# Designed miniproteins, single chains, continued (5): the designs that were tried, part 33

Each design is a single chain, and the fold is of that chain. pLDDT is the mean over its residues in the fold that is shown.

## One batch from the design tools (miniprotein)

Design m17128
Fold by ESMFold2-Fast:
Structure m17128 (fold): chain A 67 residues (1-67)
Amino acid sequence: MKEEIERKLEEKVRELEEEALKEYEKVEVGKWEDLSEKVKKALKFLGWGVENPDASPEELLEKLDEL
């Protein structure tokens, strides 16, 4: 069960990372308003993850679904 959750989390994080990389150049030139909603959610999730380094895979997945 936990391994299944970790795999799903890895897949979702990978998708968000790929989306963020596609729009990386917009962030660099300060066009934050032009970022897609998906990338904005990814940035919010990464910030939450940095603030909560001890979060479980279940908590991380729940936070991703909340955003």
Scores: mean pLDDT 66

Design m17129
Fold by ESMFold2-Fast:
Structure m17129 (fold): chain A 97 residues (1-97)
Amino acid sequence: MEEARKVFEDGRKRVEEALARAQAAADELAAVDPERAEEVRALLRGTQEQVDRLLEGARRAVEKGDLEVAKKAVQAAYDLALSTYDYLTRLLEEARA
């Protein structure tokens, strides 16, 4: 229980940091390419909703003492946040080229 809770809290913090970087990239992209702003905002909202669902699943797994399920859900949330950040950074590079 305590180990699962710590894994969840540490992982949640990393996911929140990755989402914050994705948000910053989205804001920068919207500033340099205003025509893409709505698409970028929609993508970020979709990622945030999926991350929220994954973290909720991880929290429920922690409550059940299921460390492995909690780890997998947190990892999936982190991977999704990073993938969104990488995609937005790539679009930002294209907009600046």
Scores: mean pLDDT 84

Design m17130
Fold by ESMFold2-Fast:
Structure m17130 (fold): chain A 71 residues (1-71)
Amino acid sequence: SEEELLEKAKEVIKESAKVLGLNPSEELIEETAKKVVELFLKGQKGELSVEEFQKKMKEVFEEFVKKAKAE
């Protein structure tokens, strides 16, 4: 389900943040997780190529790191 995908995305984001020494807000984690899930669902529907998916995922992660450092 979309809810299960959101929870999985949140856990992956939290784990990545810990590895990077970041302390993101719960709001930033949720915002980022929603973006990740949206991209994943678009990819599953064939609305994104694998290359476009990878590019957009990288952009989401870079923005997450930038915002987390600014908090």
Scores: mean pLDDT 83

Design m17131
Fold by ESMFold2-Fast:
Structure m17131 (fold): chain A 63 residues (1-63)
Amino acid sequence: GAEELLKAAEKTLEAAKNAKSAAEARSAYHDAQRLIEVAEGEALKAAKEALEAAKKTLDSLGE
């Protein structure tokens, strides 16, 4: 339900922020993209925040 999607988005945001490699950040990016396709309301907002965090981490990390 919506609660599970929100928790998934929050977990993806934490994964994006804590990524130590480009591979981990790309994984979070793809997870966020999938969540954006199915989430609504607060979960969608959190998923979009996770996507932006993953982009920022990817821009900051090299292999």
Scores: mean pLDDT 81

Design m17132
Fold by ESMFold2-Fast:
Structure m17132 (fold): chain A 81 residues (1-81)
Amino acid sequence: NIEEIKKKLEELIEKLEKGEISKEEALQTLDEIRNLINNDKRLSEDEKAVLNRLLDAAKTLIEKGKLEEAIRILREMLEGL
């Protein structure tokens, strides 16, 4: 469900901006978003591939502590949905 994906992205962005989420929780939330994307019936295979690449980039940036850059990628995902 695209609505649920958007909601989780918005909540993750807000928590990252406020420093209200641990790195471990943020990574777990990205895995939840990935599962929602891959099981969504409205997204094409090409759209899912692009979104999975953006999730991989966001995950790497979060793991490196580059939260500002990670937030930009997550906002790009949200805008594209």
Scores: mean pLDDT 87

Design m17133
Fold by ESMFold2-Fast:
Structure m17133 (fold): chain A 114 residues (1-114)
Amino acid sequence: MILIAILAPNQEVLEKAKEVAEKLKKENPDLDIIIRTALNIGELEAKIREALETEEIDVVLILVVSSDPVTRQMAEQVAAELRAEGHEVRLYIADSDEPEVIEEKLRQGLEEIK
């Protein structure tokens, strides 16, 4: 199972990113994809950890939609901690909230997964 975990700066961007992720889930029915979304790093980490405890997750794909370097550093720290715990984690940063950029980063992540 693949976990797509999305961090967005606001509700509008979160809904756009969620719609893109749901589209990719429908386009890839052979991939068992679950989606989690968050507006802050603490909520994102909590949702990832809950999914890891309740689901058979093989890979965590984290998408951070942010131009804020502090938010990016916090996301890199979460990814590093999860990797240290033995989880397969991929981290992608989208500098733009344009749906095309979000879709490109999520497609890249799915293509790089075994």
Scores: mean pLDDT 86

Design m17134
Fold by ESMFold2-Fast:
Structure m17134 (fold): chain A 89 residues (1-89)
Amino acid sequence: PKITMVGVFVKEVGGKMVVYASATVSGEREPVIIEFTSGGKKTQGKLLVESSSGAYIAEAEVDKGQTVTVTAKSAKEGVEGNTLTIKVE
């Protein structure tokens, strides 16, 4: 499988800063984990969308002022996508 990170954005929801990340997977369908890294801590994103076409969207709560790095990984194949970065203001 080929994993591509497509987008990342931040939104305030209920007084919390939430980062959203989207990825696409082409080729064989594999379980995908979207991982958020901030301040040296890694968090698995909560998967909101997983489509049969290979589109994935995940969210993670983050602290204001942090820079967040997002990567998607295959749970089985050890394949990792490109990295996207966003600053939480």
Scores: mean pLDDT 76

Design m17135
Fold by ESMFold2-Fast:
Structure m17135 (fold): chain A 64 residues (1-64)
Amino acid sequence: SMKEIEELLEKIEREAVGLVVQGKIQEAIDYVKEKLKEYEGKNEKLTEALKKMIASLEKLLKEN
């Protein structure tokens, strides 16, 4: 369901942000990449959102 996908995205985002706040940006990238690997091809909305999250984190890492 869409609600379950939204709740899963919120959980993944919250965990990634928690790592970023700790200065663990590379660990946040690796975490989201593992989630992408787990869910890629299973849901297009989730896959697109996770790819955008990785791109944002990689940009943040390059700017620091």
Scores: mean pLDDT 85

Design m17136
Fold by ESMFold2-Fast:
Structure m17136 (fold): chain A 87 residues (1-87)
Amino acid sequence: MSELEKVIEELKKLFEEMGEKTGKPEEMKRIIEQFLEALKNGDLDKVEQLILEVLLMLAASPKVSEEEYNEYAKKVEELMKKLLEAI
């Protein structure tokens, strides 16, 4: 598996975990599908918009504490940096 494929799989798993945590797994699956399509097309503007949508969904959830939000946001940032380096 390439480094790019590994990072994409880690981001997908993280998003799925966030979907379960917020109680919106089906909405998160749609975001994941759009994210993968945007990556295939090289549409970085859409990738950034989808990342923002994920973080806003997490921030708006009463099931997610500020501390948990900060941990998830940091993981997303670290994986996005790895993704951009691997492209």
Scores: mean pLDDT 82

Design m17137
Fold by ESMFold2-Fast:
Structure m17137 (fold): chain A 56 residues (1-56)
Amino acid sequence: SAREYREKAYEALAEFLGVDVETIRRWVEEGVDLGAVASELGLDEAEEYLLQAHLL
């Protein structure tokens, strides 16, 4: 489901950046474009998860 892919994207980004998943969720609430972040970092797996979650 889109929700499952969203959580997988947040987990992948959190692990790569060395922050907790709650920090990623807070950034989304603040209007940060996670698709742009994943693309800039070259995190193809996170981009795929965001696409499947309809967030890209």
Scores: mean pLDDT 81

Design m17138
Fold by ESMFold2-Fast:
Structure m17138 (fold): chain A 77 residues (1-77)
Amino acid sequence: MSPGAQVVIEALRETKERAKDNPESSKILEEAIKEVEEDPSRYGEALTKAVSKLSKINPELAEYLVELLSRLVNEAL
């Protein structure tokens, strides 16, 4: 798996743990994780779709995911 796909899966998994008490947000994150695991080359599309869906129902969680991803990308690269 590419470093980019690994970072995205990490960010999605950590965000899902934070969303465990919010079933709708958890479902969006779980679907995004599965999409990246099935096709790591599409990690950017899966991430964009997840952020878009989260921003409509839980803007704070969407912001958390974006901030976490930014930190992990800066650490990995």
Scores: mean pLDDT 80

Design m17139
Fold by ESMFold2-Fast:
Structure m17139 (fold): chain A 98 residues (1-98)
Amino acid sequence: MSEGDWVYSAGPTLREVLRAAGETRDLYTLGEIRRAIFEALDKGGLFGSGGNSGIVRIPEDSPLARLFGVTELDMSDTALVSALFDAALAREATLVEA
């Protein structure tokens, strides 16, 4: 999927994650939201937090833990990671029609 022409409004949990990434806009494409979530993980120093570069341990009180509903994310499990992103975006990202 190569075009992010659809724009979305962030729910309150996703908005906290976007703020952690330095994002303050009202509307985002899904690609921008995914990128901002990865930036929030990187800025939090969470990559490699499980003692393996493929494991991300998320603090239980983090907006990221609330967004995904998990405190551990195995980045090598691409199917599970994709499902968690899709579920989070389905709950927190609302499509805005022009």
Scores: mean pLDDT 75

Design m17140
Fold by ESMFold2-Fast:
Structure m17140 (fold): chain A 71 residues (1-71)
Amino acid sequence: AEAEELAREMDALVRRLGPLQLEYQRLVSEGRAGPFPGEPLVLTAPTPEAAQRELIARLPGLLRQLEDWLA
């Protein structure tokens, strides 16, 4: 239930931020965007279940960081 709800929330955020993600990819492809200043995703979870929860929990924050960086 929790993981399913977080996945749906992630999909909604991706859909809303889709145009911004495409703009970022376009700027990177054209060599016009500098490196994203966000910290690289490093998974520290010792189990697959914990890694999945970590990804779902961190993904919305990364999307917000991308949106702020593009603003």
Scores: mean pLDDT 65

Design m17141
Fold by ESMFold2-Fast:
Structure m17141 (fold): chain A 86 residues (1-86)
Amino acid sequence: GKALEEEVRRRLEEVRRLVEEAKKSDNPIPYYERALAILDALIDTLLTAPSQGIYVPGKGPEFYLRYLREAERLRAEVEAALKEAE
């Protein structure tokens, strides 16, 4: 439903904000760890929602695939940045 679309957009925006804050911080690790946790939860939600019959009106299955791809891309970037910061 609309709530899922809003939650996905909100979580992705929160992740982008955390990455921005990390780049400006002398201690980026906590920001990257929080971003990674949000992305892991979001990816799990996107992988399970279609199998539970949760649909966004007018978006079809491509809605989940597009956001899943974006979340997985951000996760890879955050994971790499976290390893470099450690």
Scores: mean pLDDT 77

Design m17142
Fold by ESMFold2-Fast:
Structure m17142 (fold): chain A 56 residues (1-56)
Amino acid sequence: PGPFSEETLREWAARLGLRDVDSLIGALRGLDDEGRQQVAELLGVPVTTVERLAGL
């Protein structure tokens, strides 16, 4: 899962209405570029952060 704490990842999952960290990562991997940018805006992070979390 990379450089983020499990607590931070669980907070982000909750903000997106997702159940857990695995659901978060799976959802991010399934998004296109626009979807990842929208998530980045919702979380207040750069889109590159979302891409790294998705393993891109």
Scores: mean pLDDT 77

Design m17143
Fold by ESMFold2-Fast:
Structure m17143 (fold): chain A 75 residues (1-75)
Amino acid sequence: DPKEKRLKEAYEEGYEVGKKVAEEMLKAGYSSAEAMLKAIEKAKELAEKKGWSPEEILEFQLGALEGAHEVLEES
């Protein structure tokens, strides 16, 4: 199903964005909460710029939250 594949791709892309943002924020001395919030904000902005559907934006943000959380668990 092309729609299911698209949602999965949005989540996976979000995951990578969330990891990168969280790593950068932690390196800069920000808190875990700030890192997570920034990851979600950046993910929403990027997905909206692509003109994605609400479902794709949600999956991208959920991926970013998970990616950020993974980095925080390593720290």
Scores: mean pLDDT 83

Design m17144
Fold by ESMFold2-Fast:
Order: C-alpha cells, then sequence, then structure tokens
Structure m17144 (fold): chain A 94 residues (1-94)
C-alpha cells in the first residue's frame, strides 16, 4: 500500500494511466484486507513516530500531504491538481 500510494501520485504526475490503474488495485486490495488502520495511522504520523513500522507505514500518505503543501507554497497549480486527484482517490477508498 505505501509503495502503491506513491506510485499513484507518480502516475498522476507523469500522466501514466497504467501506473495509476495498477496502484489503485494494489491500494484497494490492501485496504480491504488490512482495514483503515494504515490510512488513519498516516494521518497521525507524529503520534506514531516512536514506532519504526508505524512511521514507515504512515510516511506514504504523509509524503503526499507534504508534497501538496509544498506545491501550494510554490504555487505549482499542475502539481496541486495531480496530487489532489491521487489524494482524493486514496481517501475515497478508506
Amino acid sequence: AKTAAKNLVLGYLLDNQDLIDKAKNIILNYIKEHGDELIINAENSDEYSDSVESQIGALTPKIIKDLYILAKLLNDTETIEKIEKAYNEIQSIR
């Protein structure tokens, strides 16, 4: 899921539909098997920083959020839109 979430963002940034589709399928299957814990944990990364496993699991959605914030600060509209699409996809499958 963590690698698949990064690949989803990369797929949107690169306009690579095959990468987007593959990443979505991996994320959907992982969430169905493991539930919402990984996504919830990623939203509270600071509280989970003391656990290496939790921190690694949380980093992928956190990286997406951090990239979004950076893109907003840099006024990079194209990157913002692509990250928003990927982020909404991840959030919609909670």
Scores: mean pLDDT 56

Design m17145
Fold by ESMFold2-Fast:
Structure m17145 (fold): chain A 61 residues (1-61)
Amino acid sequence: SVLERFKELLKRFGIELSDEEVEELYNVITGKSNKISQELIDKFDEKEWLKIVLAYTIAES
């Protein structure tokens, strides 16, 4: 699934997230949810957010 590929790519990029945090992030990215915790937003810098976006883009492909 796209979610499982996304989880694997995040690990390869060194992005450390719990399974629950990955699901929260994935649901927001896919439009299944409009709620993201401020704690999760504040966890990553700009470079880490770019890695997250890249991981999703590759996983969807």
Scores: mean pLDDT 82

Design m17146
Fold by ESMFold2-Fast:
Structure m17146 (fold): chain A 86 residues (1-86)
Amino acid sequence: SAEEVVKEAIEKANEIIADAERLAAETDDPEIRRLAAEIIAMARNFIAQLKFLYENKAPVEKIKELVKTFEQEVELLRREIERLRA
């Protein structure tokens, strides 16, 4: 259901925010700190978009598309962080 997809996506986005906040606090690398901040901003915007789509009764397919796009964008930023940490 749309409700379950939105609930799970918000829970995951909050986990991503918490992980990125921890990374930003623990790193001495200003580039990693900047990328972590981008992940946090992206996740907060994603939560706002999910809430908007849910309130406006958007099709579950549109909600799932937004989730996939978000997961893809977060993965790209995480790969950049991994390259900097190598």
Scores: mean pLDDT 89

Design m17147
Fold by ESMFold2-Fast:
Structure m17147 (fold): chain A 98 residues (1-98)
Amino acid sequence: DEEALEEGLKLLEEEGKKIGHTDLPELAKKAKEGDKEALYKLTKILLKQAVKVLEEVYKLSREEIIELLEEQIERLRELGADEAVIEAMEEVKKELEE
């Protein structure tokens, strides 16, 4: 688990630099320490990148992505996910519903 976390943080650092978010590893560490604002920001950044991949690589419509987000939010609520994660996902969904 520790090795997997370390590798994940390194990948977040490299990917973050490509998208202009050099603070992703720091946000991830703060989120792990219980910083809810950091968890919210990290989730929102990562989810927006996932949405971009779904649109650009998988060619999903905005409507299909919104449906997937609704399903994922419901599932995460059932699993007792952190409120900051749920709020970040709802905000990204709201931006897509514009």
Scores: mean pLDDT 77

Design m17148
Fold by ESMFold2-Fast:
Structure m17148 (fold): chain A 83 residues (1-83)
Amino acid sequence: SLEGYDEERAKEAAKLYALSTLAPEGVRAAYEAGGYLLLIASGYNVSESKGTIKVGPGWAQITLPNGKVITATLEGELTITVT
């Protein structure tokens, strides 16, 4: 579990960040904005955040301030893991 976060919204945020890496620049910003709004809606406090967001082609990894890590990958099929 993500302990104090909405897990469904946090996972959708990771998915949108992963999708942004495969998108042209003109639509990338929309995916990133959607991901960010879902992170806030999940309980991510931007003002107090010690978390990180990392992206690469077809993947995204969000480390939440509580130390939980959400990874989304788009190779073959969408997979989302929480550690």
Scores: mean pLDDT 76

Design m17149
Fold by ESMFold2-Fast:
Structure m17149 (fold): chain A 73 residues (1-73)
Amino acid sequence: SPEAEARRRHVVEQLRKEIDILFEEEKKHPNDPALQKRIQKRKEALKLTVDLLQRRGVITPEEAAELKKRIDN
């Protein structure tokens, strides 16, 4: 449905924004090992969230794969 597609797009865009924020924090604090470790744990948590959303059919397998690739790169 159009409403389900709008919700899916919203969820994907929110996840992309969270990933972008983590990259900005990582770039802003390259010499902070403690913060870098916290960012890596946040990335791992985001991957688990992406997996859960895919398993529940909220996002597609293709969207999940792209989000995971974005988290890792």
Scores: mean pLDDT 85

Design m17150
Fold by ESMFold2-Fast:
Structure m17150 (fold): chain A 73 residues (1-73)
Amino acid sequence: MSPREQAERLIREAAEAVKAGDLERARELLEKASSLVSPDELERLSMRAVHELLQQGDDEAAARLGALVKEVV
């Protein structure tokens, strides 16, 4: 698995952790993803996950994920 594919998986797991209310787990997953890709790439991949949460109607999870990404970058 490429570093980018691994980061995408970690970001998706972070989105699920946010939906479950586990913000500490979400942060750990995003920190791991940040070690695999550049800050710009992390932001691009995370924007995709935020859009997916918005499409699911989970505006609160989308906002929380976006805030956590800003802390890690």
Scores: mean pLDDT 84

Design m17151
Fold by ESMFold2-Fast:
Formats: structure tokens, sequence, C-alpha cells
Structure m17151 (fold): chain A 80 residues (1-80)
């Protein structure tokens, strides 16, 4: 159980770093829209994972954490 909570914290930290990187980056309007959408999806997935953990739904929490990780990777690709 604690391992999934640690993963929520880790992904939240990665998301904060990506937001800072995006704010510091000279992005086109299209790139900015895409990275903001990816960050939004990651944030929503992290929130849902946290809710699932609170409810004791471990399978749902794992699924939402995977969704958050995929969204974070999309944001990284846009910023590369």
Amino acid sequence: ADALRARVIELGERLRELKAQADASNLTPEQRKAVEEAIRRASEAITRALQALHDGDVPAAEQYLREAEEAIERAKEILA
C-alpha cells in the first residue's frame, strides 16, 4: 500500500518539475497547448489514483498511476 503512495509522491514531483520546465521553455503555441493538455491529464490521473487508494481500490490506483506516467512521458517528449 505504502509503495503506491510513494509512487503518487514521485509522479507529483516529476509533474512539478515538468511544469517548471514548460514555463521556462520557448514553446510554440501548439507545443504549449499540447504540453498543458498532457500536464492536465497527468494531474487528473494522480488525483484519481489518490482517491482510489483512499477507497482501498488498489487495481484502480495502479491503472491511474500508469495513466499519469504515460501523460508525464508525453509532456517530456513535447519538451525534448
Scores: mean pLDDT 84

Design m17152
Fold by ESMFold2-Fast:
Structure m17152 (fold): chain A 89 residues (1-89)
Amino acid sequence: LTEEQERDVLAALAEIRVAVSRLATEHKKLSPEEVKRDAEIFEKLADELIARGEKDLAVYIYETAAQIAKDAGLEELSEKLRKKAEEVR
C-alpha cells in the first residue's frame, strides 16, 4: 500500500468502529428488517477484517451486530455472529 492508501484504510477502520457503535445505540429505532440488513453487512465487513489481520475490530463488530440482532428478535443471526466472534478470539 502507498502511504496515502494506508491512511485511507486507517481512516476507514475508524469510521467503521464509529458506525458499528452508533448502530448498537440506535438499533431500537430501526425495524427488524433494517437491523437484519445492517447486521449482515457488518458480518461481511468483519469477515474481511479478519482476512486483513484486524481481529480485535472484527470481534467487536461481530459482538455488536449479534447484540442488536438479539434485541431485534433475530435469534439465529445473533447466535451465528456470537459463534464467529468466539472462533476468532
Scores: mean pLDDT 72

Design m17153
Fold by ESMFold2-Fast:
Structure m17153 (fold): chain A 95 residues (1-95)
Amino acid sequence: SAYYKALSSEGQVLFEALKKESGLSKLKDSTLAALADSLVSRFGSLENIANASDEELETVDGVGPVTAELVRTVARQLAGLSADPGVEELKRVLL
């Protein structure tokens, strides 16, 4: 989309991941693109977003408590800081 091309490479990756998040499905592509751009501009990287507190994420326009939690979860998955949910399920079965 046109919104995708206006984003930085990290903003594009974050935007695509946020579009797949069911809790954010009611938000327009333009809103998600603006959110991804604001987050990358504020924090500088996906790793910094993943390590940010809910309070820090909520300083971004349009980020409430629920959105902050979803953004952090998505950023942690993208930065490789979170285990795949399937890996956690395997640990519960095998350990």
Scores: mean pLDDT 72

Design m17154
Fold by ESMFold2-Fast:
Structure m17154 (fold): chain A 80 residues (1-80)
Amino acid sequence: MTKEELEEELRKAGLDLLEAWSADPRPIVVDNVAMALSVVKLAAGLAGGTVTIEPTDRPGEYRVTAEVDGKTYEFTIREA
């Protein structure tokens, strides 16, 4: 695999994650929120976008807004 092929595959993986997690309006419940937020930051970075993470009124719950190529992906991550 060339560097260009690897970068393209990583970009697609990042976009696929953001699209999958934003498709359901329900909160994504995870055992480790810090790990999930790190994965989201990595996915947005690989896709060439930006991400904003804001705590909600509920402890252990975070609203994620990611922007890639003028498209906005919004979802909520919650600790189990």
Scores: mean pLDDT 81

Design m17155
Fold by ESMFold2-Fast:
Structure m17155 (fold): chain A 108 residues (1-108)
Amino acid sequence: SHMEKAAQEASDARNARLAEERGPEVEALTEHYKKLADDLEKNSSDPVEAALARAKYYSAQSTLWRGKAALARQRGEDPTEWEKKAKEYQEKANRYEGEAVRALSDAA
């Protein structure tokens, strides 16, 4: 439908603009969350804090893959592999958020 196309185009424009204007900052933030998650998983006894940091890393990485997919579409390139990676990493982020919620319930 026209509304679905308009929503996709608006989403793609936002993701492409973020990738072009803020790519290096988003990549640095993603690396920061990766290192934070690695450090907390190794050194923290708090499973909630570790799981939330890992979820933030996967979510940030998913955002980067969505940006690459949007740029690929603008360039007439195949976005399929970037879209698959974005979905995979978002699913991983959702799983780690679920683990954090469970750990909070178990600590009560």
Scores: mean pLDDT 82

Design m17156
Fold by ESMFold2-Fast:
Structure m17156 (fold): chain A 91 residues (1-91)
Amino acid sequence: SKLEELRRKAIDEVTDAVVATTRELIAQGKPLEEARAASDAAMRETVEKVVEKIKKEYPDLSDEEIEFIRDAALGTGRRASDVLLRQAEAA
């Protein structure tokens, strides 16, 4: 469906942004709390950009459908960041 297509696109964009930011911070030896905060900031910025674009292109989407996309993107991005941070902590 179009909703699932948009959800996947949002997940991919947000996850790519947070993974790139998290990996860079880990490579620089940043404290985990700093890396986590920066990853959260990258997620929020990318989500707002993606959601704004989707709303403009698909004005017939409901608020619940927009939140479905937002929640999925944030949840997947956060999970990806947590995996990378836990791997760095365990090393």
Scores: mean pLDDT 82

Design m17157
Fold by ESMFold2-Fast:
Formats: sequence, C-alpha cells, structure tokens
Structure m17157 (fold): chain A 95 residues (1-95)
Amino acid sequence: SLAARVRALIAAVRARLARDRAALTPQQLADLQALLARVEAIVADATARKDEQTLALIARSLEAAVEASGLMMEASLGVAVLAYAVAKTVERRKK
C-alpha cells in the first residue's frame, strides 16, 4: 500500500540521518529530526483519513530526502509539511 511505502521511506530517512549524524551540526540534526517527526504525524493523520493525494506527495518528498543531504533533505521534508498545511486549510476537514 502507499501508506506502507511512506512508512518504509520514513525509516530510510531516519537511517540516513543516523549515518550522516557526524557530518551535521547539532542544530541541523535537531531541525531535521523535528521536521521528520512532523512528517510522521502528517502520515498518521493522512493514513487514518485515507488521503491518497497527501500520501503520494509525502512519498515524493521523502524519496528526494533519502537521496539528499543537509539543506536539501531539510527542504524536501519542509515541502512535505507545507503541502499538508495547504491541503488541511483547503479541505475544511471540520464542519
């Protein structure tokens, strides 16, 4: 499923951060970990809502993050968070 693919990509990003930890400043590592935690929360919510469009967009951003390092990884994770914020404001999830 798309949700299973996204969870696998999140695990890959975590593994990449662990591998590259020594190359990152403490601030960069903290910022990347915070962004990844936000992406995980978004994925849990999107999975519960069966929001395939949000999951597909997050999958693309995570694929880019796995291949990237430092600033480019932060940008890729940031795009995933921004995409969710836009989707959430447009959808009027609550009446």
Scores: mean pLDDT 70

Design m17158
Fold by ESMFold2-Fast:
Structure m17158 (fold): chain A 83 residues (1-83)
Amino acid sequence: SAASAALAAAEPAIQELYDAGRVEEAAEAAVRVYAELAGAEDLVPEAVALAREAIAAYKAGDLERAQALSAEAMRPIFERKAA
C-alpha cells in the first residue's frame, strides 16, 4: 500500500533517531509520516504533544498511561484517514 511504502521509506531515518537515543524526535517523525498520509497535518502539534507525554509516562514506568496517551495521539489521525 502507499502508506506502507511511505512508512518503509521513512524507516531508516526514524531508526537512526532511535539508535541515537532521540526517542521523542523519532516519535515525532513517525507521527508526521502518518499525518501526511491521512491529510491530517493540522493534527500534528497535538499528536506530537501527546506522544511526548506518552514517552515521559513510559520513562516513569507508567506503561498503562503511556499506551493510553499514545492511542489518543494517533486516534484523530487514523479517523481522518477513514473519513
Scores: mean pLDDT 80

Design m17159
Fold by ESMFold2-Fast:
Structure m17159 (fold): chain A 95 residues (1-95)
Amino acid sequence: MEAELARQREVLATLEKELEELRKRVEELLEGELTEEQKELLRETAERLRGLLPLLDAQAEALAPLDPALAARARALRERVQALADFILEGLKEK
């Protein structure tokens, strides 16, 4: 059990770090003029982020009886992923 929870903590920590780095890159790109290639990459990124939402929801549900704090982290990450996807799509409407 502890080994499984340790792996889940590592995975969530990696995703949290990657999401924060991605958010910074997206903010930088949306402050300038975008090429059509960059717009397509941002659309693909938003779709990939949305694809993670049901996986994070399922993981939080599975973790809730085992580690409520880790489940809460998964739910918080889910909310941040949704917010970033929405931010990308709204930013693209203005370009």
Scores: mean pLDDT 84

Design m17160
Fold by ESMFold2-Fast:
Structure m17160 (fold): chain A 65 residues (1-65)
Amino acid sequence: ADRDGDGVVSAAELRALLAEHLPPERRPSDAQVAAGIALFDRDGDGVLDAAEWRQFARAAGLETP
């Protein structure tokens, strides 16, 4: 999911990260992933910045238990 110190996560990388940590039955659809990104991505370009990704990961239970 990480690039090279930037910490940017695209929709495709987020789906891959979720597939790594969540079983297929709990994996969100492409539309749900896009909606989730849009909630934190103020620009609407479909990419999460490092700080925004950490907020999203925390909400999804990926940052802390």
Scores: mean pLDDT 63

Design m17161
Fold by ESMFold2-Fast:
Structure m17161 (fold): chain A 86 residues (1-86)
Amino acid sequence: SEELREALARVKEAVVRKVREENIKDLTTEDVSTIILDALKEEMPEELYERVLEELSTGDLSPELRELLLEIREAMLKAAEELREE
């Protein structure tokens, strides 16, 4: 849905900003998961956040949600890599 794509685009911007502003050059898998979950809670409407959490808890992710979460993870890792090159 457009609402889901727009909300996750805001989440992507928020996590990339956090990595850059806090100068996080070395991201653990735990850090990535925590930062994404915190950003989902902060940036998404509560109803949409609860739906995303339900899909994550069951492991039955829609293809759209799965693709968007992968884009967020990749953007975050790229931001950390760019910081290491500076």
Scores: mean pLDDT 83

Design m17162
Fold by ESMFold2-Fast:
Structure m17162 (fold): chain A 80 residues (1-80)
Amino acid sequence: MKTVNEKYGFEAPEEVKVGEYIYIYAPGLPDGTVLTVKKPDGSEVKVTLKNNEAYYKDNTIPGTYEIYVGDTLLGTFKVV
């Protein structure tokens, strides 16, 4: 996977296909940190970092997804 913008130690793919997992890596954030994935329809899913890593599987809606820690936008990815 190509990582985009290690702005906060954050890494995620730029684009994935519908039905594929994404792998989110955030080595600068502590274990147990909750990330919010905001879907193209505005709904939100919480994923928890474990060993600096989180997997998100609900890539069923095409469009741009946003990944947050608290109120901070870490990055975006596109589902095609």
Scores: mean pLDDT 74

